# Designs tried in a protein design run: designed miniproteins, single chains, continued (5). Part 87

Each design is a single chain, and the fold is of that chain. pLDDT is the mean over its residues in the fold that is shown.

## One batch from the design tools (miniprotein)

Design m19215
Fold by ESMFold2-Fast:
Formats: structure tokens, C-alpha cells, sequence
Structure m19215 (fold): chain A 98 residues (1-98)
């Protein structure tokens, strides 16, 4: 999952958001199979949301930002910086739908 997450980030940085989506979806499937409460899974949701946001798929971006927030604020771990990033991106994506 971590290797796919890194490959997805590389595609995202290159502006290949469609490839980033596919790699992040694969990373999510692998991370969910190992630990459905992991920080890796939450990070994959945040990155998938960002890729959908760049593709103009704001409703999907909102969905995955919310999944990332829910998981980062869960019982297994807390990461305030990633929650703030996901919440900020969520608010911006909602404004784009207005």
C-alpha cells in the first residue's frame, strides 16, 4: 500500500491526476485489507480527495476528504495537521460546488 501511495503522489506531482486516482484506489484496497483504521488509509483517502479535486470531481473529493477526517479523528490515532488539511480542502471543494 505505501509503495502505491508514493507512486500515486509521483503521478499527482506530474499532473497525471487520472493515474494518481487509480494508484490511490489500489493503495486504499490494500490498506483496508491490512488495517481499516490505519493512518496510511486516512492519508490515501486525503490524497484521493486531492486528485479528484484537481480533476474537478468535487463531490467525490468531498466524500474522500470526509473519510480522511473521520479516520484521522478516530480512536486508533489523531493527526491534527492532516485533519486541518482535509477539513480545509473539504471547505474549498464545497465552495467550488456553490
Amino acid sequence: AEELLEEGRKAYKAGDFETAVKLYEQAIKEAEAVDPTSRLLATAYLNLGRAYDELGEYEKAIEYYQKAIDLFSGDSFEDGALVVAAATNLAVAKRKLE
Scores: mean pLDDT 79

Design m19217
Fold by ESMFold2-Fast:
Structure m19217 (fold): chain A 64 residues (1-64)
Amino acid sequence: AARDAIAAMLENILRSLGADEETVQRIADAVRAGNDEEALKLAEQVSPEVAERLRRYIAGEPLP
């Protein structure tokens, strides 16, 4: 599913930014569950740029 691909991409980005594994998994789980509000809120706390990117992917922008 597209959501699994988005979650995997986010896991890589968040880990590269030094986010802890609990935070990475919490955001990824929210994306996979379709809890967009929670996923965006948590991503914003790590990086506003990551949250904006996630918003675009959820809206149907192709993954790189």
Scores: mean pLDDT 80

Design m19218
Fold by ESMFold2-Fast:
Structure m19218 (fold): chain A 62 residues (1-62)
Amino acid sequence: MDREIAEAFVQIAVGIGVATGDLEGALEYARRIIDQLVEKGLITPEEGEELRAQAEAWLAAR
């Protein structure tokens, strides 16, 4: 369940970056959120790696 919420936060971060045209900043912000979620134990390191890959894919799909 925490993973679904984590995915939503990452999608929001990516969406803001895409809307502002700062794709590199969007990716860095998404990575920072993911790292914090892993560090706090809200998601596993493996889920964090999957979310980083998803964030990169979402930005590339634009």
Scores: mean pLDDT 75

Design m19219
Fold by ESMFold2-Fast:
Structure m19219 (fold): chain A 84 residues (1-84)
Amino acid sequence: NAKEIAKPLLDKALEAARQGNVDEALHYAALAIASYRLGKELPEETDDLEEQIVLALAMIEVTILYKATGSAEKAVEELRKKIE
């Protein structure tokens, strides 16, 4: 289940956000969304072009939500809703 792959990464993102580590929160949130969309856990660095594109798009989406909400925690919560 792709949601089960994404959940631990979103939990890490939320914990990082609550600790004030914005960069780590956005990184794990992007990995969670990319892994969810591909149906597999993505490594932090990949040589696969499809994986690189999906991760890049996830990073853009996460960054837009962060800027729109002004909060990494709120951005992670909005991403959680998108994978339900």
Scores: mean pLDDT 83

Design m19220
Fold by ESMFold2-Fast:
Structure m19220 (fold): chain A 63 residues (1-63)
Amino acid sequence: NDHLWNGLNLLANGNEEEAIKHFELAGKEYKSAEAYFRAGQVYEKLGNYEKAKYYKEKALKLS
């Protein structure tokens, strides 16, 4: 929960790398499908389609 919000704030400030770390923690520790989707979206914007697909599929499995 806190990691999801911290990730969103970091993303709003243009800190994609730190945002991803917080989204990964929220997904892993709290099973947040939203956080994994957000990590996938950030990787997609960075051009890392392999990791984008990986995290989007993880989010779908939690839904």
Scores: mean pLDDT 84

Design m19221
Fold by ESMFold2-Fast:
Structure m19221 (fold): chain A 80 residues (1-80)
Amino acid sequence: AEELIEEARRVLEEFVREVEAAKSLEEVLEAARRAEERLAELRRRAEELPPEEARRVIEAMLEMAAEAARRVAPVVEKLL
């Protein structure tokens, strides 16, 4: 459980860094696609855990994703 949460945190931190370095909306979309693919795999693995552990991992992933979205929103807005 903790390992999946830590891996999701790394994925989202990498996504934020890629967006902050992006010079075009296309680069942002490519970074988002890569992050989405990696997070989808982690979510699939979380679903194999016991229900209580799966819920905890998924809730943590949603919270971290929301925080990442808040951090990248100003950068995306400047590219629009």
Scores: mean pLDDT 84

Design m19222
Fold by ESMFold2-Fast:
Structure m19222 (fold): chain A 78 residues (1-78)
Amino acid sequence: SPLLEAALSKPEDHLFIGSVLLLEGRYEEAVEAFKKAIEKDPNNVEAYIGLSVALRALGREEEAEEYLKKAKEILEKK
């Protein structure tokens, strides 16, 4: 996929890599990429949402709900 090749050419952009992997149905690899995005920025709401979606696709519902809850908590922080 040209989009996946473009994403992998920027290895530092873990959020973009995770998003493309999620779109391509590569859910385990998307989980790893989104976790790396969270490691770099623990307040990255988009990474928590993407991670939750990938985990649900893998049947890991409890983990998905925990990360989605974390995303909501970050959004509610003022």
Scores: mean pLDDT 84

Design m19223
Fold by ESMFold2-Fast:
Structure m19223 (fold): chain A 61 residues (1-61)
Amino acid sequence: SLSDVIAELFELADKAVELGLMDSPLVKEGGELFDKARRSKDLEEMERLLKEAKELLQKAI
């Protein structure tokens, strides 16, 4: 579940880098949400942030 979402996020992030989308506002926002999720101590907050990050990265690509 969470590990699958994290794996998908890494694949999307790698794709964004390869496509040169690092300056995209959606990619930057997604990256910030992912980093915040990684630092979160609350599992519910982490899951919410990861889902939002994934949606932003998918929308950008």
Scores: mean pLDDT 80

Design m19224
Fold by ESMFold2-Fast:
Structure m19224 (fold): chain A 76 residues (1-76)
Amino acid sequence: TEEAEAYAEKGLEYANQKKYEEAIEYFKKALDIDPNHVVARGYLRELAEGYRSGKNPNPEKAEEIEKYLEEIEKKL
């Protein structure tokens, strides 16, 4: 939908600014409207991997995103 796409675009803008918390919030908003939004889902997976195994890992944040993505996949 147009609304889901707008949220995904805003999420990408925040990610490009390295504002990852805001990026996650907007990608989640996109997926709450359209669980099949491949771009938003892809970026959330990348952010989860970054938190899991990046330079400064944050396993708790990675788990939060991963759990959200599992819930979205169950809706497909």
Scores: mean pLDDT 83

Design m19225
Fold by ESMFold2-Fast:
Structure m19225 (fold): chain A 66 residues (1-66)
Amino acid sequence: SYRVIAEGLNASGATATALKAIGAGGRARVEGGDPARVIAEGLSEEGAKEVADTAESGGGKARIEG
């Protein structure tokens, strides 16, 4: 399974990223407020890419670990 770490997110971007991870069958943890960090785990490769794309679209920086 894959993990995504997304940083530099505002509250809206963090929420969208976390919801994307949950919708992809993973788990998400939000740390901080603004800027926020999202750690998403238990993802497929496809799910991890979708979560990372969501975070980057929200102005964050994402990395995928797998």
Scores: mean pLDDT 87

Design m19226
Fold by ESMFold2-Fast:
Structure m19226 (fold): chain A 83 residues (1-83)
Amino acid sequence: DSILETLEEIGKLLPEEARPLVDEAKEAARAGDLDRAAELLARALEIAGKLTAAELVRATRGGSETDLEMALIMALFILEDEK
């Protein structure tokens, strides 16, 4: 699905030390635990120094699946556009 595909693409743009957290976020998303997926991805983004993207993703906790999906897409664009 789009959440898992976007998490995979984000993982490719992060340093190797952050990738295990992205893999855990993907497993949480598959289990339907979107709050855990958001928190794990936010930690991965913090390791990469992408604090704005981390805050956007973490802010989706308690929200809808659509909120998380949109935040993941925004985080992906931030990662692709930032130096």
Scores: mean pLDDT 82

Design m19227
Fold by ESMFold2-Fast:
Structure m19227 (fold): chain A 55 residues (1-55)
Amino acid sequence: MIEIEDKAAKIAEELGLASKVLTDKEAQEKVLEALKEKYGEKVAEEARKIIEELQ
């Protein structure tokens, strides 16, 4: 995994949403919002693109 995928995975695990990130839009948005708050908008936007490519 690239660094952004690792950060997203850790946030998803901390929120208990790791299994839902690819299938639940609300879980996806919560993970992306947490990434934006902790690492900035650029990291959140790159993570969003990765999640969209996996769907």
Scores: mean pLDDT 73

Design m19228
Fold by ESMFold2-Fast:
Structure m19228 (fold): chain A 97 residues (1-97)
Amino acid sequence: SMNERARELLEEAERLLEEAERLLRQGEELRRQGRLDEALRLYREALRLAEEALRLAMEALRLAEDRELILRAIGVALRAIGLIIDAERNIEEIEAA
């Protein structure tokens, strides 16, 4: 069903967001240590994962027929957008230095 497919997409998106959040935290620690090249690599990977999660969440939102799945998809998409903004900001700050 469309709801089953939406659920599968959201489970994958949530997995990608958990990994992106982990990479952002590791990147922040490396940045604090002055290991800027390593931090930049982790921020770029976190950005890629968050962008993929956003795509999956938006596809899930298109397929979702249940109110609960629609709200979950919106929540996942907003979380992904927040991570994209954080990763892009960190990348820009390092590249501008």
Scores: mean pLDDT 92

Design m19229
Fold by ESMFold2-Fast:
Structure m19229 (fold): chain A 67 residues (1-67)
Amino acid sequence: DSKKQAIIDAAKELLREGVPPESLTTRQIAERAGVSQATVYRYFDSKESLISAAKGEIEREELLKKL
C-alpha cells in the first residue's frame, strides 16, 4: 500500500533531519506524509512500531551504501 510506504518515508525523513525518535510525534509524521493521523493508525498499532519500521529501513539503506 502506497500510503503505508509514504508514512514510513515521512518518519525516515524526519529522523534523517535530526529529529530524535523520542521527540517525534505521529502528528508530525502524518503532516509530512500528507495523511491524517487516523490513516497512520490504520497501518501502525503505535508510534513505536512506526519508528521501528523507519529505523529498520534507514539501517538497510546505510548498509547498502557501504558497498
Scores: mean pLDDT 81

Design m19230
Fold by ESMFold2-Fast:
Structure m19230 (fold): chain A 60 residues (1-60)
Amino acid sequence: AQAESDALGARYAAHVAAARPEIDKLEKELKEQGKSDLEILTEVSRHLAARIRAAEAAAA
């Protein structure tokens, strides 16, 4: 009864998995720059959101 929710969850999981190498690299770069945990979390969140938007647009 939640096919749309299951599909959305699977899509988000796939985007996160695909973004993992980029996110790992970005996190390392931000840590090397001396960014705080909050700044790292904010930048990673922005990058992931932008990547999801781009991937969804390309998949359409």
Scores: mean pLDDT 77

Design m19231
Fold by ESMFold2-Fast:
Structure m19231 (fold): chain A 69 residues (1-69)
Amino acid sequence: VDELIAALSDPDPAVRAAAAVALGRIGDPRALPALERAKSDPDFRVRIAATGAIDAIRYRAGEIGPVLA
């Protein structure tokens, strides 16, 4: 996770976007602050990937989406 969070600061926007997607798949909330910063990235692909990753992490935590009991 720490390596992927570091990759969100990579000079290549393709690497930053890939890191955001991977963090979303892992679902670790430790990545949320870094992903929220990535939503302000100058590259639109990174912004889209970060938004999707945040949504995926929050869905796993039960903060968004349906929760069935």
Scores: mean pLDDT 73

Design m19232
Fold by ESMFold2-Fast:
Structure m19232 (fold): chain A 69 residues (1-69)
Amino acid sequence: MEKEKKELILEAQKKLLEAGDAVMDGDGEKAERLFLEAAELYEKAGDKETAEIVRKMAPAYQASAEKRA
């Protein structure tokens, strides 16, 4: 509520850049978390289509998501 849509999109883009850096460093768990955080920020900004695409880049729906349940 307090954040402008443009601010949320900028935060999401920053998370995507950090996720890419984590992938390059071989830290898959950190990358997955950052992709999920970016997707949530896109959804809050009203960009649900981009949020769904970004979530598919973070395969938390595999073994990781099952272990959370």
Scores: mean pLDDT 71

Design m19233
Fold by ESMFold2-Fast:
Structure m19233 (fold): chain A 72 residues (1-72)
Amino acid sequence: SLAPTAAEAAADIAASKANLEEARKEVEETGKLTSRSAALMSAALLLAAASQDAAAVAEAKKQVAEIEKLAE
């Protein structure tokens, strides 16, 4: 199976959250969806998906929507 270990999933979820927090700060500081913030949000979504944790994926999608709202 290509399913991650518990440690791998936890690391991916932590990295996803870190990327989302960094993307949020970038958008709050610039008032824009920058290429950097977009890359961070994309990386966060991929990391959440790699964890195979449905709750982590749902939370990452929610955070991305909230960050996008900050830029309008």
Scores: mean pLDDT 85

Design m19234
Fold by ESMFold2-Fast:
Structure m19234 (fold): chain A 73 residues (1-73)
Amino acid sequence: ASSAVFAAAVDKEKTVAEVAREHLGLENPEEYRFYLYDPEKKKFYEVDPEMTVGEALEKYGLSDKAVLVAVPK
């Protein structure tokens, strides 16, 4: 399933919603909740789909090893 992508594989200037459309194949990002998963701390951080990937990583102090995950509402 294409419901996850590494932050390192995407343009950090793009919004979470744009990445969801382009990399996860999600036509309606508003029907999903988005999280950044930190594999080092094993924690999920909920992110706003209107936020850029770079802004979301900075907000939670995460590296590009983080995984963007989409979960249906």
Scores: mean pLDDT 81

Design m19235
Fold by ESMFold2-Fast:
Formats: structure tokens, sequence, C-alpha cells
Structure m19235 (fold): chain A 85 residues (1-85)
């Protein structure tokens, strides 16, 4: 698997997670809370993909970690809202 293939897979995975969490957040009534975190995740995923394509694995790992953290926070908000409905 090339760095370009890894970058494409990363972007596809994050976009899928963002769309899923956005839909769940809207249904749970917390979209306004979650949307900045989803945008943060997309931005860091884009930067991670750019770093991978440039051969900068350290920068890619840092941005991937930040994207994961933003998605985790968004998922926690959605999960908590879904429990209460």
Amino acid sequence: MSDDEIADALLERVEGLVEELRKRAEEAGVLEEVEPLLEEAREHARKAAEALRAGDRAAAEEHARKAEEALRKAAEIVKEAEKKK
C-alpha cells in the first residue's frame, strides 16, 4: 500500500465517520454542538493526507491523532444525547 493509497483511505474513512456522526447528531438534537468538532476532524484529516503525500509521516501521525480526538469528542456528545433522547 502506497502513501497515496493510505491518504485516500484515511480521507474516505474520516468523511464516512463525519457523515454518520453528523446525521446522528442532527437526530439527537446536538448538531450545533458537534459541527465544529466534525469540521476540525475534516481539517486535520486533510492535513494528514497532505503530509502523507509529501512523505512527512510524523506530521501525518500528529494530524491523524488530532482528527481522531475531534471525532472521539463528537462521538461522546452524540452518544450521551442518544442515551437521553
Scores: mean pLDDT 83

Design m19236
Fold by ESMFold2-Fast:
Structure m19236 (fold): chain A 77 residues (1-77)
Amino acid sequence: SEKLEKIKEQANKAYQTARELAEKDVEGARAMADALFEAADSNPLFKEIIKQFAENVRTYVDEVEEKRRKLEEELAA
């Protein structure tokens, strides 16, 4: 479906944008993940695909936050 290809492309672009944002603004990237989950709930036809991208963004943001916490611990030691 042409619509499905369009949705996949947009979701992939959102994922890339969120990854770039996570390096500079972790809270902003987390807000993007939350917005993607809301978009999934409002698009039942593509819910599973949008949710997969939202989960990937959330996982990446969590990894960035963990690395930041470890860096802060090293600076405090």
Scores: mean pLDDT 78

Design m19237
Fold by ESMFold2-Fast:
Structure m19237 (fold): chain A 101 residues (1-101)
Amino acid sequence: ASEALKALLDGDYEKAVKIFEEILKKNPENGGVHLLLGEAYLKLGDYEKAIEYFEKAVETGSDEVKARAYELLAIAYSKLGDTEKAEEYRKQAEEFREKAK
């Protein structure tokens, strides 16, 4: 929703989380919303929650959403110090970016 996206762009990540969670109550398999909710948690420094939602975005999203989710999974795992998982997801992001063409 435009209000949730505005909150995310304005840096009000806690507000963005609340609005995206309400959207998911109505459509729990929305891969695009999983991706945006993960991004909000990543900005809040909740890397474990960010990973959870990016994994859901990979499961439920389009190839474009999956490419972005893998890129953000690599960043989140890097923030947690898991450099091996970060590198694995970076390679997956490259693969899905090619597939989304």
Scores: mean pLDDT 83

Design m19238
Fold by ESMFold2-Fast:
Structure m19238 (fold): chain A 72 residues (1-72)
Amino acid sequence: MEELRREAEELIRKAREAIKAGDTQKAFELLMKVIRLRHELRAAGDLTSYLEFAREYQELGLELAKLSKKKH
């Protein structure tokens, strides 16, 4: 559980940095990995982390959508 939680935190941090850098491809790949880890946390019984990372994922998904619409 602790390892999965830390891995999810790391992926969310990297996805946020990729969004800040304008790297939509990298951000998308990282968010897909977050979805997978969220399901693994749920399967392990860590519902608190599952819900917490669901909110983070949704926020980052919205930022990614905004970024992909701003082509200049």
Scores: mean pLDDT 77

Design m19240
Fold by ESMFold2-Fast:
Structure m19240 (fold): chain A 66 residues (1-66)
Amino acid sequence: SLNEELREILEEIRRMIEDGTYSEEEAEKLIEKAQELAEKEKGPTAGRVVRHELRRLVEEELKKYG
């Protein structure tokens, strides 16, 4: 499901942050993939919402380690 795929993408980004392997380039690719998945299922507005929400969650996670 879309929700499970989005959760897996977020978990991968969190893992990169925890492991010290975080890359803005790699995170952007994963967020772009999530946006494309949401856009295909629910349209461009849903894609933009998913992108914004994932970016927010990633920034919150980064603040815990910075």
Scores: mean pLDDT 83

Design m19241
Fold by ESMFold2-Fast:
Structure m19241 (fold): chain A 112 residues (1-112)
Amino acid sequence: SMERVRALAEEVRRLLQEAIDILKKEYEKTGDPRLKELVATLESLLAEVDRVLQMPDPEEAIRHLLGLVDNALALLDYAIELSKDPEFQEKLREIKAGLERVRAELQALLDE
């Protein structure tokens, strides 16, 4: 249903915004330009979530949202590898776990 897809998209928006905030704070501490680039890429994915919410077909919306989640997971894995700060790594792993949960729910809806 579109209502359930919308709820999952809002959860993706929340998790992406939390990841952006965590990465911005780490960039303020380290000055690593790769973190700034990751923020810009995640902000682009966040904008694409809004586009998915305008799609009339729930199945198409789910497929696009799965692609966005897969891209976000890869970016978070890369960010974790860039840092030696265990607190930063743990915060991103928590966001990753949330996105993996949303991914599983999206896949279950597609397999109906």
Scores: mean pLDDT 89

Design m19242
Fold by ESMFold2-Fast:
Structure m19242 (fold): chain A 95 residues (1-95)
Amino acid sequence: TEELIKEAEELIKKAKEYLKKGDIEKALELLGEALVLLEKAAKVAKPEDIPRLIELTREVLKLGKEALKKAPSELIPKAIGLILRAIGLLLDLEK
């Protein structure tokens, strides 16, 4: 799980940089990749890993909402899909 979490964290950092540059499409792509890794990590996570997974998933949700606010119409469905997936993962992790 640690390797998946570390890779997700690096993808989130890159997504944040692309959001700052106004590249919403690339930011959403990287956030989606990070969320896939977080979903995989959640399936095999030890109880001690759960707080870190929650923190990173909340960051994906926050950045996804920022991307949605800046998104052109063609990217809105992708941003909404990412936000809903992140919320779903948070609900599963917070049990």
Scores: mean pLDDT 86

Design m19243
Fold by ESMFold2-Fast:
Structure m19243 (fold): chain A 92 residues (1-92)
Amino acid sequence: EKIELTPLEKRVLEELAYLRSATAAELAERLGVSQSTVSRTLKKLAEKGLVEIYEETGEYTLTPKGQKVLLEEVAKDPNALESVKDAAAGAA
């Protein structure tokens, strides 16, 4: 199944890759969004199989599928944004 990530979903996955595990509250503080927004995003990512929760601590981690999807998005998105940025710089 093709998995599409919103910018917020991608940022949540990036932070989890960096931190290895984090609570919704920690992610909300780091991303500058409400805990409710992060919690809803994490629930959607868990439904996609991209993150898992440690029920005992409330911490989320990346699944192997989540790591693969994040690596694909990071490789795709920085390259695409760099191309668009360089093309746009001459037009501004």
Scores: mean pLDDT 72

Design m19244
Fold by ESMFold2-Fast:
Structure m19244 (fold): chain A 66 residues (1-66)
Amino acid sequence: GMVEEEAKRLLEEARELAKELPRPVSGAALQDLDEIEKLLETDPEKALEAARRTLEGLRQALAVYA
């Protein structure tokens, strides 16, 4: 549905941003994104909320590292 599609889109964007972080931090961020992707199977609305929060956090982190 639309919720799952939006969450997957945000997760993909977040994965690209996470790869730009320093190696140990990027690994932790990618693990968190994997857990949110698993959440899509049980609670798509919570997965969408988590994806939005994580994407915003990654944008803020990259502003510090850039």
Scores: mean pLDDT 83

Design m19245
Fold by ESMFold2-Fast:
Structure m19245 (fold): chain A 56 residues (1-56)
Amino acid sequence: MEEKRKEELRERAIKILMETRGVSEEEAKEVVDIIFEELEKQGVSLEQIEEGLELA
């Protein structure tokens, strides 16, 4: 379940980047992967990421 949740959050972040930055989906995926990796290294939970995206 957490894997699917992480994928849903990644998809939302990709859409936000594409709309905000005007980058391609491929570019947005790479950026989102880097961001999620950094957040995981910093101990940010999926719940915190979800709250950030939902409240934006």
Scores: mean pLDDT 74

Design m19246
Fold by ESMFold2-Fast:
Structure m19246 (fold): chain A 58 residues (1-58)
Amino acid sequence: GAELLRRIAQHELERNPVFAEAVELIRAGREEEAAALLAEKDPSMTLEGARNALRVLE
């Protein structure tokens, strides 16, 4: 099942630059900034979603 989640995560990163920035912030250990960015620019995206995308893309 991991391939399907990876494809979804990659598609989301390509389509949503705010989500891509949030994932990069989490990768750098800046989770609070990632949460603030998502809340400001795209509140439909969650911090948990970005964390899951990062795990799948690792």
Scores: mean pLDDT 76

Design m19247
Fold by ESMFold2-Fast:
Structure m19247 (fold): chain A 56 residues (1-56)
Amino acid sequence: METAIKNLEALAEAYEAQGDYEKAAHFYRIVAELYKKAGDLEMAAEYQARAEELLA
């Protein structure tokens, strides 16, 4: 699980660096859901907020 989350974080960061904020936000939301399922509600909230900020 941890390795999968890190891979998705890297993918979201790559899309953000390319200016593809819609795809970056999509993957940040997936990361947030994975942290929520793992019981890490603080990290889940951070990545959800990051996704929302990119689309604001």
Scores: mean pLDDT 82

Design m19248
Fold by ESMFold2-Fast:
Structure m19248 (fold): chain A 67 residues (1-67)
Amino acid sequence: SEEEKKKLVEEIEELVLKTLKALEEKDYDKAIAALEKIIELLEKLGNEESLEAVKEKLEELKEEKEK
């Protein structure tokens, strides 16, 4: 299961970079999609602290998209 956890962490790191790039480009749809995938992976890892932080960022992005 250590190998599975490592792959999940690597995928989360890639999605974080995609989110940051999308935010720089103001592509809120891509940023939201990446954050939603990060949430799914964090739930699998059981990392509640990171999960709460990412959910908060997702809500902030949804608000920005409404502007």
Scores: mean pLDDT 81

Design m19249
Fold by ESMFold2-Fast:
Structure m19249 (fold): chain A 59 residues (1-59)
Amino acid sequence: SLEEELAEAGRKYGEAVQRKDYETAIEYARRALELARELGNQELAEEAEYHIKYLEELK
């Protein structure tokens, strides 16, 4: 399901951040954004957008 894919993307995002792999973290944040938009979850979509911008600035 889209909800399970979103949860998996979030898990992989967290793992990438923990190991300081910011490029991989951005990839999973972008996937989470797409899935959140498909689910109509505006709050999660905004959170994902924020994290993408933040991590791109660290790069």
Scores: mean pLDDT 85

Design m19250
Fold by ESMFold2-Fast:
Structure m19250 (fold): chain A 56 residues (1-56)
Amino acid sequence: MSIEEVADILARKGYKEEAEKIRKSSKKEAIELFRKLLKELGASEESINEAIEAIK
């Protein structure tokens, strides 16, 4: 799954500002922003790591 696809999913779920930041960030910054957002949403570290792996 691409970073663009992740941003699109977040935008559809109402996280439009976070999605735009991810789109405009470098791959490394986008991954860290996505990790932080998932942690704030209550995702486990295991689920976060799996989601990050999907952004290859």
Scores: mean pLDDT 76

Design m19251
Fold by ESMFold2-Fast:
Structure m19251 (fold): chain A 57 residues (1-57)
Amino acid sequence: GDEEERRRAAENARRAAIEKYGLSEEQAEKVREATLSGKNAEEADLLGAGALARLSR
């Protein structure tokens, strides 16, 4: 259901933040919370993946 889709997107964003971008657990949790609370999971995912890639430099 939609809840599973949101949790899956949030978990993927958190994984990417830690494993791919090397961010701290606090930053990864922030990305997860934004994805879960956001109405647009796609926009939250882009903010997580794209913006975090920029910020992790």
Scores: mean pLDDT 64

Design m19252
Fold by ESMFold2-Fast:
Structure m19252 (fold): chain A 58 residues (1-58)
Amino acid sequence: KEEAHQELLRSIGRVLRLIGEEFELELKGELTEEKKRELEERIRRELARMDEAAAKLA
């Protein structure tokens, strides 16, 4: 019910989707170095947001 709780759940969902996308691209042989760097940076940013959202629940 807390906005921070909903933000955390959304951030977790986004991280999982990005990880899934990276694995799917790797399995298809479509994961270029450029795409991998972009996905890893997006994952890193979402993990930072998730960490901040989790801190609000502590």
Scores: mean pLDDT 78

